# Designed miniproteins, single chains, continued (3): the designs that were tried, part 64

Each design is a single chain, and the fold is of that chain. pLDDT is the mean over its residues in the fold that is shown.

## One batch from the design tools (miniprotein)

Design m10191
Fold by ESMFold2-Fast:
Structure m10191 (fold): chain A 97 residues (1-97)
Amino acid sequence: SEEEEWIKLLAEYFGLSEEDIRRLVETLKRLGLDDVIEAMKKLAESIKNGDTEAFKKAAEELIQRLEEILPSLAMVDPEVARTAVKLIERLKEKLKE
């Protein structure tokens, strides 16, 4: 599926497991956070296209949204919250260059 393609791309790009990213996406769906899923999809699209400006914008938006929802993720699934923290850290690293 298209979703499995961008999950795999994000996992490979940020050095996270496909299972961890998939579990994050499924948790976001259960919480009705479709906007965060769309932000992740836009991020994957920018990586696929090599669009540096789109990447910066998508990464900054995703960091902000993940930080805002982190307490809710931790209450629902602490393992998913750990994945979100790792993703935030990897995004911040990429934005330094």
Scores: mean pLDDT 89

Design m10192
Fold by ESMFold2-Fast:
Structure m10192 (fold): chain A 90 residues (1-90)
Amino acid sequence: STQYLQLSAVPLTEPTIRELQIQSGDGTVYTLSVGNATGPVHMTVQLPETPKPYVGTVTLTSGTTYTVTGPALLRTPDVLLIQQTVVVSP
C-alpha cells in the first residue's frame, strides 16, 4: 500500500496564504508556493513505506507562520491547519 501525507490550510481571516511546507524526519522539504491564496490550500506528498514524523508549516502573506507536527489539527485565529496521513491500498 502507498501512504500519502496531506497538509491543508484554511484561512479564517483576511490574511492570504503564501506557502505550505512539509519537512520529513530525514530532512527532505516539500514546498508549495501559492503567492496569495484567499481560499483553502491543500498539499499532498507520497511517503516512503516507513513514514517518519513530519512537520507541516503554513506561511501567510503577512509573514506569520504556523506549524503542526504529525497527524494533527491546529486551530489558530488566522488559519485552520490540518495534517493527516492517507493510506491507499492497490
Scores: mean pLDDT 78

Design m10193
Fold by ESMFold2-Fast:
Structure m10193 (fold): chain A 81 residues (1-81)
Amino acid sequence: PLSPLEQQVEAIEREALARLMQLERDARAGRISLAEFRAGAERTIEEARAQLVALGQPATAERFAAGARRLVDDMEARLRA
């Protein structure tokens, strides 16, 4: 079982990933531009990073941000295809 802190970390990460997936869907549907997708994704990653830092988890925040940026790069490549 996860600790309460680990559960909070997972909730923050899950919410950020859900927001990134919604931004990809909005871009694919033409509701936002690729530039708006990129800007929205960066804001989502920075908000999640700030929440993780506020929980005293700066190393987790940096690992999450790096992974999320790779995911966003993959999403952008698919949107450009």
Scores: mean pLDDT 90

Design m10194
Fold by ESMFold2-Fast:
Parts: C-alpha cells; structure tokens; sequence
Structure m10194 (fold): chain A 77 residues (1-77)
C-alpha cells in the first residue's frame, strides 16, 4: 500500500541519517521533522521506536538517538 511504502521510505531515511551523520544537529532536525509529519501514525512511531532501541544498544550516549527516543515516546504517550 502507499502508506506502507511511505513508512518504509521514512524509516530508511531516518536510518541513513543516523548512519551518515550520527552527531549532526541538522540531521536530528530533519529526523524530528519526519517524525512530526507521521506523528499521527502509531505503527510508524512503533517502527521508529524499534530502530532507535536497536541503536541505543550500540550507542547508548548518542545525543541524536536519545532525542529521537524521547520524541517518539512523547508522541506515543
């Protein structure tokens, strides 16, 4: 479906930004904008939460990863 395609594309873009620019505040701003665009989609938010939890296992102190986790948790509350 178009929704599934957009979710996969958004997840891939967030993953790419974390890999290519893990400590960039510009990358964080772009990731947060993507999350805000899809904030009304709990399936998308749960998918991002899963990706971020995986990153936190390897980079627990990464400020971008921590900020993304906090943003997703706030949207899911």
Amino acid sequence: SEKEKEIKKAVAEITRLLVEQPDSPEALARILAIIDKHADDPEFLEAIRGIVDTWLRTEPDNPNVRAIRAAVDAKLA
Scores: mean pLDDT 83

Design m10195
Fold by ESMFold2-Fast:
Structure m10195 (fold): chain A 88 residues (1-88)
Amino acid sequence: LRKTVLFLQEAARLIGEETGLKEEAEKAVKTLEEVYKALEAGDEKAAEEAAKKGEEAIKKLEEAFEKLPEEKRQKIYEEAKAKAEAAA
């Protein structure tokens, strides 16, 4: 789970840098961390509430990512994966 969360956080940061959605990226990173902490604590309700708070920011990042050229999407994927593995 932690490696997946780190991957998604790094991907969000890279998407934010590429698209200029830095505030949405920061909100998504915080949301992912709160969801992770709630799930580790076994608090499913807290995890759902945390996910809902970040839903719009994550959706904006996802929509912006899908509009990027395939080459940039692939680079973000590879870089996020490498950073997540280094941080875990």
Scores: mean pLDDT 80

Design m10196
Fold by ESMFold2-Fast:
Structure m10196 (fold): chain A 70 residues (1-70)
Amino acid sequence: SDRLENTAINTGKNGVLLAKHVDAKTAEQLAKATENTIKYLASKSKNSDKILEAGKKYVEEIRKIAEKKK
């Protein structure tokens, strides 16, 4: 049951790490891709709210990294 939540968390963490090493535009695209992946995983889970809440934190961090690169 937690496999989808763990996948969402790992997707978020990897997105944050990659965002530090790419340009601002690529980091913004990465934030959108990460958000879409997390929403997709949530749509397949009975714990959608928990997955969305965990994912939101990482997507916001990726967007913040992108903004600081401008």
Scores: mean pLDDT 84

Design m10197
Fold by ESMFold2-Fast:
Structure m10197 (fold): chain A 74 residues (1-74)
Amino acid sequence: SAAEEVRAILEEILDRAVEESPLPREVAEEIRRILVDYYRGRLSADEAAERLAPIMDEAEELARIADRILEEKL
């Protein structure tokens, strides 16, 4: 229950970050997919890191937006 609640909150934050992001939609959606697959245990930490490496600057930008959204929910 608690794990499901945390997952729902994280996915909601990521969805809003993708919508609010100035990044190309395809790139923001790719970052979200990688992170969701990692959180759901479909990707190892190493696999997630390898997929994010070529788009790390974009991932950092999305993370900044997600952090702002998280602050709004606190």
Scores: mean pLDDT 82

Design m10198
Fold by ESMFold2-Fast:
Structure m10198 (fold): chain A 106 residues (1-106)
Amino acid sequence: SYKEEALKAIEEAIEKAKKLIELPGVPEILKKAAENVIKDLEEAKKLLEEGNYKKAIMKIEIAAGVMRIVYGVLKVINELTPEERKLVEELLEAMDKAIEYIKKLM
């Protein structure tokens, strides 16, 4: 179901954010952004399970927005490793997939 696919996408995003935090030498701003993403995604997961689809989307959009801003800054100052870049891109893709699946439930 689209709800199961959305939950799976949220869990995938949380796992990517956790991997990002565990990378050696990760910039502090990126680590804090990933920690905030995990918190927002855990709340989004709960909201989705409760059927609060619009609020779940809002939480994921906030998480994605913060990560995109931090990612953009770090790209400009060339402070990202290839591994960090890959994980951020996979994280953002998983969040976008979660939003699209939740929209199909509405």
Scores: mean pLDDT 89

Design m10199
Fold by ESMFold2-Fast:
Structure m10199 (fold): chain A 58 residues (1-58)
Amino acid sequence: WSREDLRTAAEALRSGLVGDPEVLRETGTSLLRDAGVEVPDDATAEEVLAMIEELARS
C-alpha cells in the first residue's frame, strides 16, 4: 500500500461517514488489516478513520 492510496481511501471513507458509519468501520478495518495494521475488535468508525489517516502520514 502506498501513502497516496491510503490518503485516497481516507478521503473516500470520510465522505462515507455522512451516510453509513457501520460500512465505514467495516471497510476501514479491512483496509487496515490488509496493510498489516492491528485493529482493536472494539474500534469505532472514528477511531478506524483516525488510524488510516495516521498510517497515511507515516
Scores: mean pLDDT 73

Design m10200
Fold by ESMFold2-Fast:
Formats: sequence, structure tokens, C-alpha cells
Structure m10200 (fold): chain A 85 residues (1-85)
Amino acid sequence: MELEEEIKEIIEEVKKREDLSEKQKEMMVHTLEVVLSTLHLVKDKEKVKEYLEKIKKAKSPEELIREVIELDIYVGLELIKQAVE
């Protein structure tokens, strides 16, 4: 799936960034790996794609962290909705 490859590319880009602390990199990579592992359960792939585009366009570490957190919140809420049926 194209989205899985995009998330993997973002993970590699986060690891290479010089403007993030090691702790920030570890937390963001872990968050993105959790999103990647649960992506197949998310029904609205278009919404995930919108968050990935925002992440790719982030110019500051603060913006990047915010967008990754927003993606994580979105995916988490979608999984909760599916769990309650």
C-alpha cells in the first residue's frame, strides 16, 4: 500500500533530522511505527493521506511533532470507533 511506504519514508526522514533531539526522534518514530502497524484497520485512507501531506510540509520541529501527534490522535479515535461497533 502506498500509504505504508509514505509512512516508512517519513520515519527514515525523522531519523535523519538534525533539528530533533534523540528523545524526540525515538518518540516520533515509535508513534509512527504504531500508526503503521494499525493502518490496515483505518477505513478513511484519504484522511490519513491528508495528515501525511501536512507532516511532509512541516518546516519546523514543533510543526512536525504537532502533525505527527494529530495523525496519532486521528488513528486512535478511528480504532476506538471500530471497537465500539
Scores: mean pLDDT 82

Design m10201
Fold by ESMFold2-Fast:
Structure m10201 (fold): chain A 94 residues (1-94)
Amino acid sequence: SMEEEIKKVLEEGLEKIKELIKNGASIEDILSVVEETARKIMEIMEKNNAPEEVKKKVEDLFLRLVIEMEENKDNKEKILELYEKTVEEILKVV
């Protein structure tokens, strides 16, 4: 299902972010994973003809995540919490 594909992409993104944090990667590297995750989810939603309203909500959630991660670039624990919170909110609207 669309929801299962989205959940798998979000879980893959989380594991990549955890590995980047473990290896001392930059905020730019973490944001690249977030942007790639968002792109893949938008492609899944487009393929499944998801309503425009749902697509917009998910896009807005990712935009908020990027802003909040940049504001918290020096706090790796907060970056993970922000990602996990965004995952929960995306799964509620999908």
Scores: mean pLDDT 89

Design m10202
Fold by ESMFold2-Fast:
Structure m10202 (fold): chain A 78 residues (1-78)
Amino acid sequence: VDLGELHGVRVAPTVEAMAAAIRAFLATLTPGLRVTVSYMPSTETLLFGVERIPGDRIELEAAADAPEWLREAVARVR
């Protein structure tokens, strides 16, 4: 995964579907990354912003403007 890449995944607008999509995406990544999750309602797509960080962990967060249900999905994956 390249630094600063934005990835899109089409998902149903439910906490369960989003948590599953987030888990699937994280499973493809190597440690040392920060992942920020946002949602595009017009295309029913989760957007993943990926940035390289120091260390050997994966950090997961919801975008600042993310709706509550997306924050809940992110929390379920943590």
Scores: mean pLDDT 75

Design m10203
Fold by ESMFold2-Fast:
Structure m10203 (fold): chain A 107 residues (1-107)
Amino acid sequence: VPVDESPEAHAAAAVTHLRAGEEELAREHLKRSSVEDLAAALGGEAAGAGMPAETVERVRRLAREALTAARRGDREAMERYIEEVSKVATPEVVELLRRAAELLAEE
């Protein structure tokens, strides 16, 4: 079924499906997105939750590191970066990051 094929659109769709609990659809969109675009989409979720711009940028940067670690199979680094996000972000944003990272680590 045709969708916007940009990595940015796939990252946004992945986060939307993760929020809805639709992991198989999220997995297909994660496969077609980049770590940078996924981190930006998660930063957008933090902004949507009313977080300050400084916090949004911190979430984006830490999410990028967590997702990069997940793609490498480095679960220890992944968990450390997710824990850092949990200190500044809402539980909902943390849960979205955790789900995305776990799916990327599983391939």
Scores: mean pLDDT 81

Design m10204
Fold by ESMFold2-Fast:
Structure m10204 (fold): chain A 85 residues (1-85)
Amino acid sequence: DLRKEIIEQVERLLELLRRVGAPPEVIKMVEQILEMIKNKEDPDKILKLVDKAIELVETLSGGLRDLVLEELERIKKLIEELKKK
């Protein structure tokens, strides 16, 4: 189930963000993405929030930025696949 895979990826990213002490705004946005996926909201609306999360993370400095961006881009690709169904 693609939606289950996306949920697992977002939960994994959320654990990473909490572990590294990411900004509360980033954590809250990823939590909102997770809730939208669980609530079966429109994939286009979820993608808009993912794009905002990517933009916010891109404004941050630090060695973990690239890792978080890679995970967000992976989640974005999975949601785009979900939209095609």
Scores: mean pLDDT 83

Design m10205
Fold by ESMFold2-Fast:
Structure m10205 (fold): chain A 69 residues (1-69)
Amino acid sequence: SLQKQIEEKIQEAKENPEKRLEYLNQALEILKQMDPPISSQQAARSTAEALRGMADTGKPVHIFDTPSF
């Protein structure tokens, strides 16, 4: 979850170059939350779960999204 927030901050920085440093600083603060050895283990596991949900390894190609007209 923390890594997801970092990714979102990075995207915001990319879209808003004027506030790039502001968003990057926020991402760095979140990254520091993952720095402690014990907490980083839990954060890494939560991040792995979040990435697992974000990574559409079986990217579903839904042709029919409207079952009824």
Scores: mean pLDDT 57

Design m10206
Fold by ESMFold2-Fast:
Structure m10206 (fold): chain A 72 residues (1-72)
Amino acid sequence: MFTEEMLDGVADLFFRRGVFSLEEMLANADLVPGVGPERARLLYEALRREGVSSLAEYRAKRDAILAQLRAA
């Protein structure tokens, strides 16, 4: 099951480290505890689908993104 910590970890890679490609996200998946390649892909796709452009915007949308991931 997806956790807030998994989503926060992937968002941190996305915004702080500039990991904007799926290939780079998968290469860095081991840096987020409990996230393997499949979960990293799903979390990355969810962030891109919501059009999140900043950490502040991500925090505002986190609950909705997490609910979407848990429903899938």
Scores: mean pLDDT 72

Design m10207
Fold by ESMFold2-Fast:
Structure m10207 (fold): chain A 95 residues (1-95)
Amino acid sequence: SPVDQVQSSSQQVVDLIRSMRSQMPQSQVDQVVSQVQTDSQQMVDALRNGDTGSARNHMVSMFRHARDLATQTNNQSTMSQVRSLQGQMSDAINS
């Protein structure tokens, strides 16, 4: 289901962000993880209520935080993984 796919993709985003702690302070990583988890829960809740528009807004917020952190790593692989996950999640919401 779109909800299951979004939950799976959101966990992958959290795992990717947690991997960035080797390249930046743990406090910064933990803050972004908390923000991503909040946006992810709001996105899932919106999808369960049939509110695709709100789900997209929460997805955009989540990936803005993920991209901002990934850019600070200056790691092309990390930045590419964030972009790939955003595309997969966008497709899931729009299906």
Scores: mean pLDDT 85

Design m10208
Fold by ESMFold2-Fast:
Structure m10208 (fold): chain A 63 residues (1-63)
Amino acid sequence: SPEAELANILGDEYLKQRRLEDAAKAFQRAIELDPGSKEAANARDALAAINADPRAFGGDVPL
């Protein structure tokens, strides 16, 4: 759906800005709007990546 596409694009824009919480909310929205879409699949992959290694998106890992 257009709304899921916009939510996915917004999530990607927040990731570029290193706004992980906003990005996660946008990707979650894309999944809720059209869970069977390619946009939702991309959003799920992006959420998994954020959760697996948030330091890659602006976090840090102590020794």
Scores: mean pLDDT 75

Design m10209
Fold by ESMFold2-Fast:
Structure m10209 (fold): chain A 74 residues (1-74)
Amino acid sequence: SLLEEYKKEAEELIKQYIEEVLESVLSKEEQEEIYEKVLELVYKKLEEKFKEGETSLSIGELMQLIGEAFKELD
């Protein structure tokens, strides 16, 4: 489904950000914890949009959701 495709794309983008930006600062355990928390938040946001009938997101909108999720975790 399109929702599952967006979820997969979000997983790859989140993982890339953690590897490129956070790997040098955070332990492997901290990286895994942040990955799981951000992924859960992004999944919930995507599921809510699809429930409301918003079944099409641009890459920019997906990146915005990911950025907001990272911001929420401080």
Scores: mean pLDDT 81

Design m10210
Fold by ESMFold2-Fast:
Structure m10210 (fold): chain A 95 residues (1-95)
Amino acid sequence: MEYSPGQAVGLTVAIAASLTRDGVPEEEAIKAAVEYGVSKGAPEGLAREAAISGVELGKSLSPEEVERLIRMVARGSGIPVEVVRKEIERVKKKL
C-alpha cells in the first residue's frame, strides 16, 4: 500500500502511541515505528520525531485517548480507521 509522506508520518505517530499503550518498551516502540514510517515513505528525521512524539503521547494519554488519537490520524490522513488499526497490528506482529 502506497502512502504520502504525510500519511506515513501520521501512521508512525499512531503506531508508536499504540505500542507504548500496550507496554512495548520505549526503545523497541521507537525502532519499530521509525522502521515502519521510513518503509512507507516518511523522511527518516520526521519518522524519528513522529515515533518519539507518539511514545510521549502513549505515556501521557489514557487508552481511550489513544483510541481518539488513532481516529484523528485516520481523519487527518484520509485513511479508514480500520486500515490504521490493521497497520498497527501488522507492526505488533513483527515484534
Scores: mean pLDDT 86

Design m10211
Fold by ESMFold2-Fast:
Structure m10211 (fold): chain A 87 residues (1-87)
Amino acid sequence: SAALAALAAAVREAYELVKKTVEYGTPEEAEKASKLGNEAIDHFGTGAAAALAGDLETAAKHFAEGQKKLEELKKLTEEVVKKAEEE
């Protein structure tokens, strides 16, 4: 399982990013982060399941979409933390 390792890494990263957004952000930003994190995990989960079943095309599509959602979450978390640290 490289596919399961990728899912585990995505879950851990999404959790830490959402946690930071909850800690430093507004309730609205926390809700947006939670939604992005859940969407990323759902895509990585579906991608991992597809990879284990041998459906590499579906796996690649879902891993790509999961990465996009995780990137959006990272950007949101960075902006939230930066604003909290700026006065």
Scores: mean pLDDT 87

Design m10212
Fold by ESMFold2-Fast:
Structure m10212 (fold): chain A 68 residues (1-68)
Amino acid sequence: MEEELEKLLKEAEEAVKNKDFEKLKEIFRQIDEFLRKNKASGALKAKVLERLSELQKKADEIKEELKK
């Protein structure tokens, strides 16, 4: 479970780095589905959501620069 989530999180980080926001959105959806389907613990969900929040902030900063 954690190994698969780490793989998806690394793909999300690469998507942010490549400014591929459509892929980032797809990966976030896959992570949400994975957590729901596998009934991940609250502690694991909290850790994953924290990392997703950091990635989203990074993506939002890049998006704001691109919109200007």
Scores: mean pLDDT 78

Design m10213
Fold by ESMFold2-Fast:
Structure m10213 (fold): chain A 92 residues (1-92)
Amino acid sequence: SKEEEIELLEEAIKALEEAKKALEEEDYEKAAEALREAAEKLEKLGYDDLAASLRAAAERVLEKPSQEERDALIRGLDDAIAQLQKIRDSLK
């Protein structure tokens, strides 16, 4: 249903925001967990490519990313959050 789709989008957005905060705190285990949680919600919505990218990012952050890689991932998460918020708002 539309309501279930909105709920999954809101849960995915929250998980991505948690991942971003964990990356800023250099808590890579928490970041990987949040990225995987977001990926699971996005797969249920059919955003398989984005979910796969987030799972790859989760594996990469556990290998101690450089500052440049971390900053690039944070920017990517900001873009993904903005896109998902726009999709969520279009369903209202």
Scores: mean pLDDT 89

Design m10214
Fold by ESMFold2-Fast:
Structure m10214 (fold): chain A 87 residues (1-87)
Amino acid sequence: EKEELLEKLVKVAELIARMAQVLGTGPAEEEIKKQVEKLREKAKKWEVSTEELKEILAKLKEEAEEALKITENPEVQELLKEILKVL
């Protein structure tokens, strides 16, 4: 299960990075990127628990849902929808 959660996190992080390249100046986008980057660093050290991964993925889902309500960029909307499908 941990490997599956890490794969989801990597996929979500890639989508967040693409979103940041398009219109990455929003506070929500910056906060999501910071959280994912910190978790990536912990994952490289193999310090991340399954429970911690689930909590971070759940938080990313909530933040993606909120960001989707406020964004007007169609490409960002598509990326957020893809994130929600992965989560």
Scores: mean pLDDT 69

Design m10215
Fold by ESMFold2-Fast:
Structure m10215 (fold): chain A 83 residues (1-83)
Amino acid sequence: ASFDVNGDGVISYAEFYTVVGARMTSMGMSQATINAYLNQMFANADVNGNGVISQAEFIRIFDFNGNGTVTAAEVARWWASTR
């Protein structure tokens, strides 16, 4: 998995944005659109409002195939499906 870049078991906004935001930018989305969706996505996943997402919470929300792994492609697909 590429979301927990530092291996600490939590996903910061910076780690999340780096992986998902770069992929969305490559899809031709404007920075404002990317920022709005990523902020909303992160806020929805940050259940306790502490500015970080635990690895378990992130996997629970975005692990659509139930294999215990979340990829940037799965998160990008989730965003596309909400459109």
Scores: mean pLDDT 59

Design m10216
Fold by ESMFold2-Fast:
Structure m10216 (fold): chain A 75 residues (1-75)
Amino acid sequence: SMLSEEIKEALRRLGEATGVSEVELLDMANEILKAGMSESQVLETMRELERKAEAGEIDKEGVIERLKQLIEQQK
């Protein structure tokens, strides 16, 4: 499935804030959606992580770990 423009924009901003590859973030977001999380929940999660990164509360590794945990929890 193709991601919405809003999710793609949120992933781009998250990548800019953390240095995580946009391609990697797109792949992880798509896996979370395929695992059963709604588009609204994915968008909310990405925006929350962006805010935390901008505030210095989460780094690149923390973002990757959080997204991997979400994928695993939905399996």
Scores: mean pLDDT 81

Design m10217
Fold by ESMFold2-Fast:
Structure m10217 (fold): chain A 72 residues (1-72)
Amino acid sequence: MTPEQRLAQTEALLAELGLTPEEVVEMYENDREAAKKWLKERLTALTGQEVSDAQVEEFIRLAKEIVERKKA
């Protein structure tokens, strides 16, 4: 998967969750453990597959990347 495909997939998942990338970054900065737990549960429910902690961290990292690209 290319970086562009990963960003597009992340944007699609954000839309399914009803979240903006900014909201993901904000919840993670406010409470990292609660944000990771909540996102893991929601992503697992959406995909129908158990989402690992590493996959949740990657999702948060990609949300941050989307926010940074909007600033540039």
Scores: mean pLDDT 80

Design m10218
Fold by ESMFold2-Fast:
Parts: sequence; C-alpha cells; structure tokens
Structure m10218 (fold): chain A 62 residues (1-62)
Amino acid sequence: SKAVEYATRAFEAALNGDPEGAKQAAEEGKDDPVARYSAASAGIMGGNLGFPEVGKAAVEAA
C-alpha cells in the first residue's frame, strides 16, 4: 500500500541521515491520512535509532 511505501522510505531516509528524503516521503503521503501518519511515525522511529533531526523533519512535513 502507499502507506507502507511512504513509511518505508521515511524510515530508510531517517536511518541514512537523509532529512530531504524523509521530508519528501512525508510530503508525498500527506494527502492520504494513513500514509501521512505511517510516514511520520516511521520517520520518528528511524530518527530515534540513528538521526533524531531527520525524524523531526519527516514529522514537520507530514
């Protein structure tokens, strides 16, 4: 589903220290509430594991 795709992209971007990728994934998912929520949650989780600032960027974009 789109929610899983955006969440996976945000999580991977956050783990790799890519704030732009995380933000883009959240922005692309924003028109779907489930995709937006999933991407934001994955971004926070990924950020906590590797790069907190990247997770914050994903949440702010969602």
Scores: mean pLDDT 72

Design m10219
Fold by ESMFold2-Fast:
Structure m10219 (fold): chain A 64 residues (1-64)
Amino acid sequence: MSETVLELLKKLEEQAKKEGRTDRKTAAEITATVLRMIGEAIEIELGGDTEAAREALEEILKEV
């Protein structure tokens, strides 16, 4: 997993603690952001093949 994704997760967790919110909304936002970053990383790994990246991301979303 990329450093960017891990850093983003840590920032979101810290923000949730400061606001005193760890409800489903925060969890959903974290999940959506992570999935978006994973999709972008896959596209980069495939050398900019957006179609293949989309199929891979959609497959991951079905399993989650």
Scores: mean pLDDT 62

Design m10220
Fold by ESMFold2-Fast:
Structure m10220 (fold): chain A 85 residues (1-85)
Amino acid sequence: GPEPEHLKYVDDPLAFVKDVLLHHGAKADLSEDKLQALYEEVEKRFKAKYPDKTINDVLKSDDKLLLQDFENIIIQVAKEMKLFD
């Protein structure tokens, strides 16, 4: 997504995750429980790959590759959870 828009999600990474999912065709009525479960798995995978970074650091970053990699982790977890089906 556009770099300036990600800054509005600082301290609200769930809102970023939800927006990414909706942009990629997930249903707008995605339950809070499913969103939380997805976020926990995304955070786990992100921490394994970037143990010295927080998700909030990514959302503050102008690093397009880091932001794209984070978005790709979200989409991969969502596909595994069948959120686009």
Scores: mean pLDDT 78

Design m10221
Fold by ESMFold2-Fast:
Structure m10221 (fold): chain A 72 residues (1-72)
Amino acid sequence: SPERVARVVREEARREGIPDHVADRLSQTAAELAAAGEDVSTIVEKVFTEAMRLGVPPEAAYRIALAVAREM
């Protein structure tokens, strides 16, 4: 479910201390990719890449992207 994928990304981002506006952007990206029918590996890769572009530290970006894989 795109809604569930968005939720887990947002929750993990908040756990990592990422600001709400960044968490919301990452959750939106994950939801849009899931709604488009993209596979888990593609969603994980693109969420990780977007997190890195937004200045999220690599370790936190990995944990946020991994939350997608665990939910799907």
Scores: mean pLDDT 84

Design m10222
Fold by ESMFold2-Fast:
Structure m10222 (fold): chain A 110 residues (1-110)
Amino acid sequence: SPREKELKLVQALMLLIASETDLELALRLLEKGAPLETVQEQVEAGVALAKEAIRLLKEVRPELSAQLDALEKRLDALLAKVKAAKTHEEIQRYIKEMLKVNRELRRLAL
């Protein structure tokens, strides 16, 4: 129903806001010199929220499925790089790229 689609869209937007918050927290933890494992766990949490938002967006806007799949693959690739990273500078760069993906997802949700 139209109402059901609207509620899923609102839920996807809320998940993307929560994802952005988790990724911004990961950047703050990096700035404070938190252990890499702690930062990586925070990034993983943010990515999981963004992937759930993508799932909902595919249900509401199936015409965007190919574009959403490409953004999900980019998030998965960036998460793998974060987990393999050995320096704060590498993780910071990948998180900033994830935030750009998040902004693109939010634009597609509007």
Scores: mean pLDDT 91

Design m10223
Fold by ESMFold2-Fast:
Structure m10223 (fold): chain A 80 residues (1-80)
Amino acid sequence: MSKKEIIEKIRKELKKLGVEVSDKKIEELLKVYADYDLLNIYDDGAFNESKKKLGLSDEEYKSDEELGAKLIAEFLKLTS
């Protein structure tokens, strides 16, 4: 899956949560999460480790994009 496809899927999941943000903002937040080793959506192994660090179970999320959308929504809720 390409980076652009991942960002598009995250945007669609965010819209389901009632959150509207630009693709650029999604990309910036994903980069910040990756830099802090909290979420690396571009690497399946690193992404599973990031879920574990956040105390999240695999059963709580159907996809990496759904988890990414939840994390972005939580971040925006805390900063609003």
Scores: mean pLDDT 63

Design m10224
Fold by ESMFold2-Fast:
Structure m10224 (fold): chain A 79 residues (1-79)
Amino acid sequence: ALEEGREHLRKAFEEAKKLAEELGEEEALTPENQAKIFEAVKPHVEKAAEAFERAGELELAEKLRETLREEEELVAAML
């Protein structure tokens, strides 16, 4: 349960790293590509929050969902 949430967060990190490496450092920093990276990472973080919620880690799940909302707002503000 808790380990499942951690695994989903690890997958989110791996997806972000892979996309950033494929795009190159400068290109990965553009608003459009940051939005693409966020969209690829979002499902993994959402699954992590669901896994933590199932494990009874309600505060951790809520914090992850808040972080996703804040990040989505930041990405939208840059576009």
Scores: mean pLDDT 79

Design m10225
Fold by ESMFold2-Fast:
Structure m10225 (fold): chain A 87 residues (1-87)
Amino acid sequence: MEELREKAFAALRQAQALPAETQAALRARLLAEGTRLEAELKAGLPAEEVARRAAEALRDALIAAGVDPEQARALAEVALRIALEEL
């Protein structure tokens, strides 16, 4: 878990170090993905499935923004585990 958390924190630090315009684009993408996933949840998709899709969307958005792929995957995995424990 520690190694996974270290990679996840590295992803967060990289996201914070991105240019302001890239951060704005990343935020807009995550908001759009969140809206789509909320619609899927309301349409009857299981919460666990929505959580997995949210983690995949977060990973892909971070990688597209320039975050290291391994560290982006670690952050998405940590987020998924937290979401599944809260469901």
Scores: mean pLDDT 85

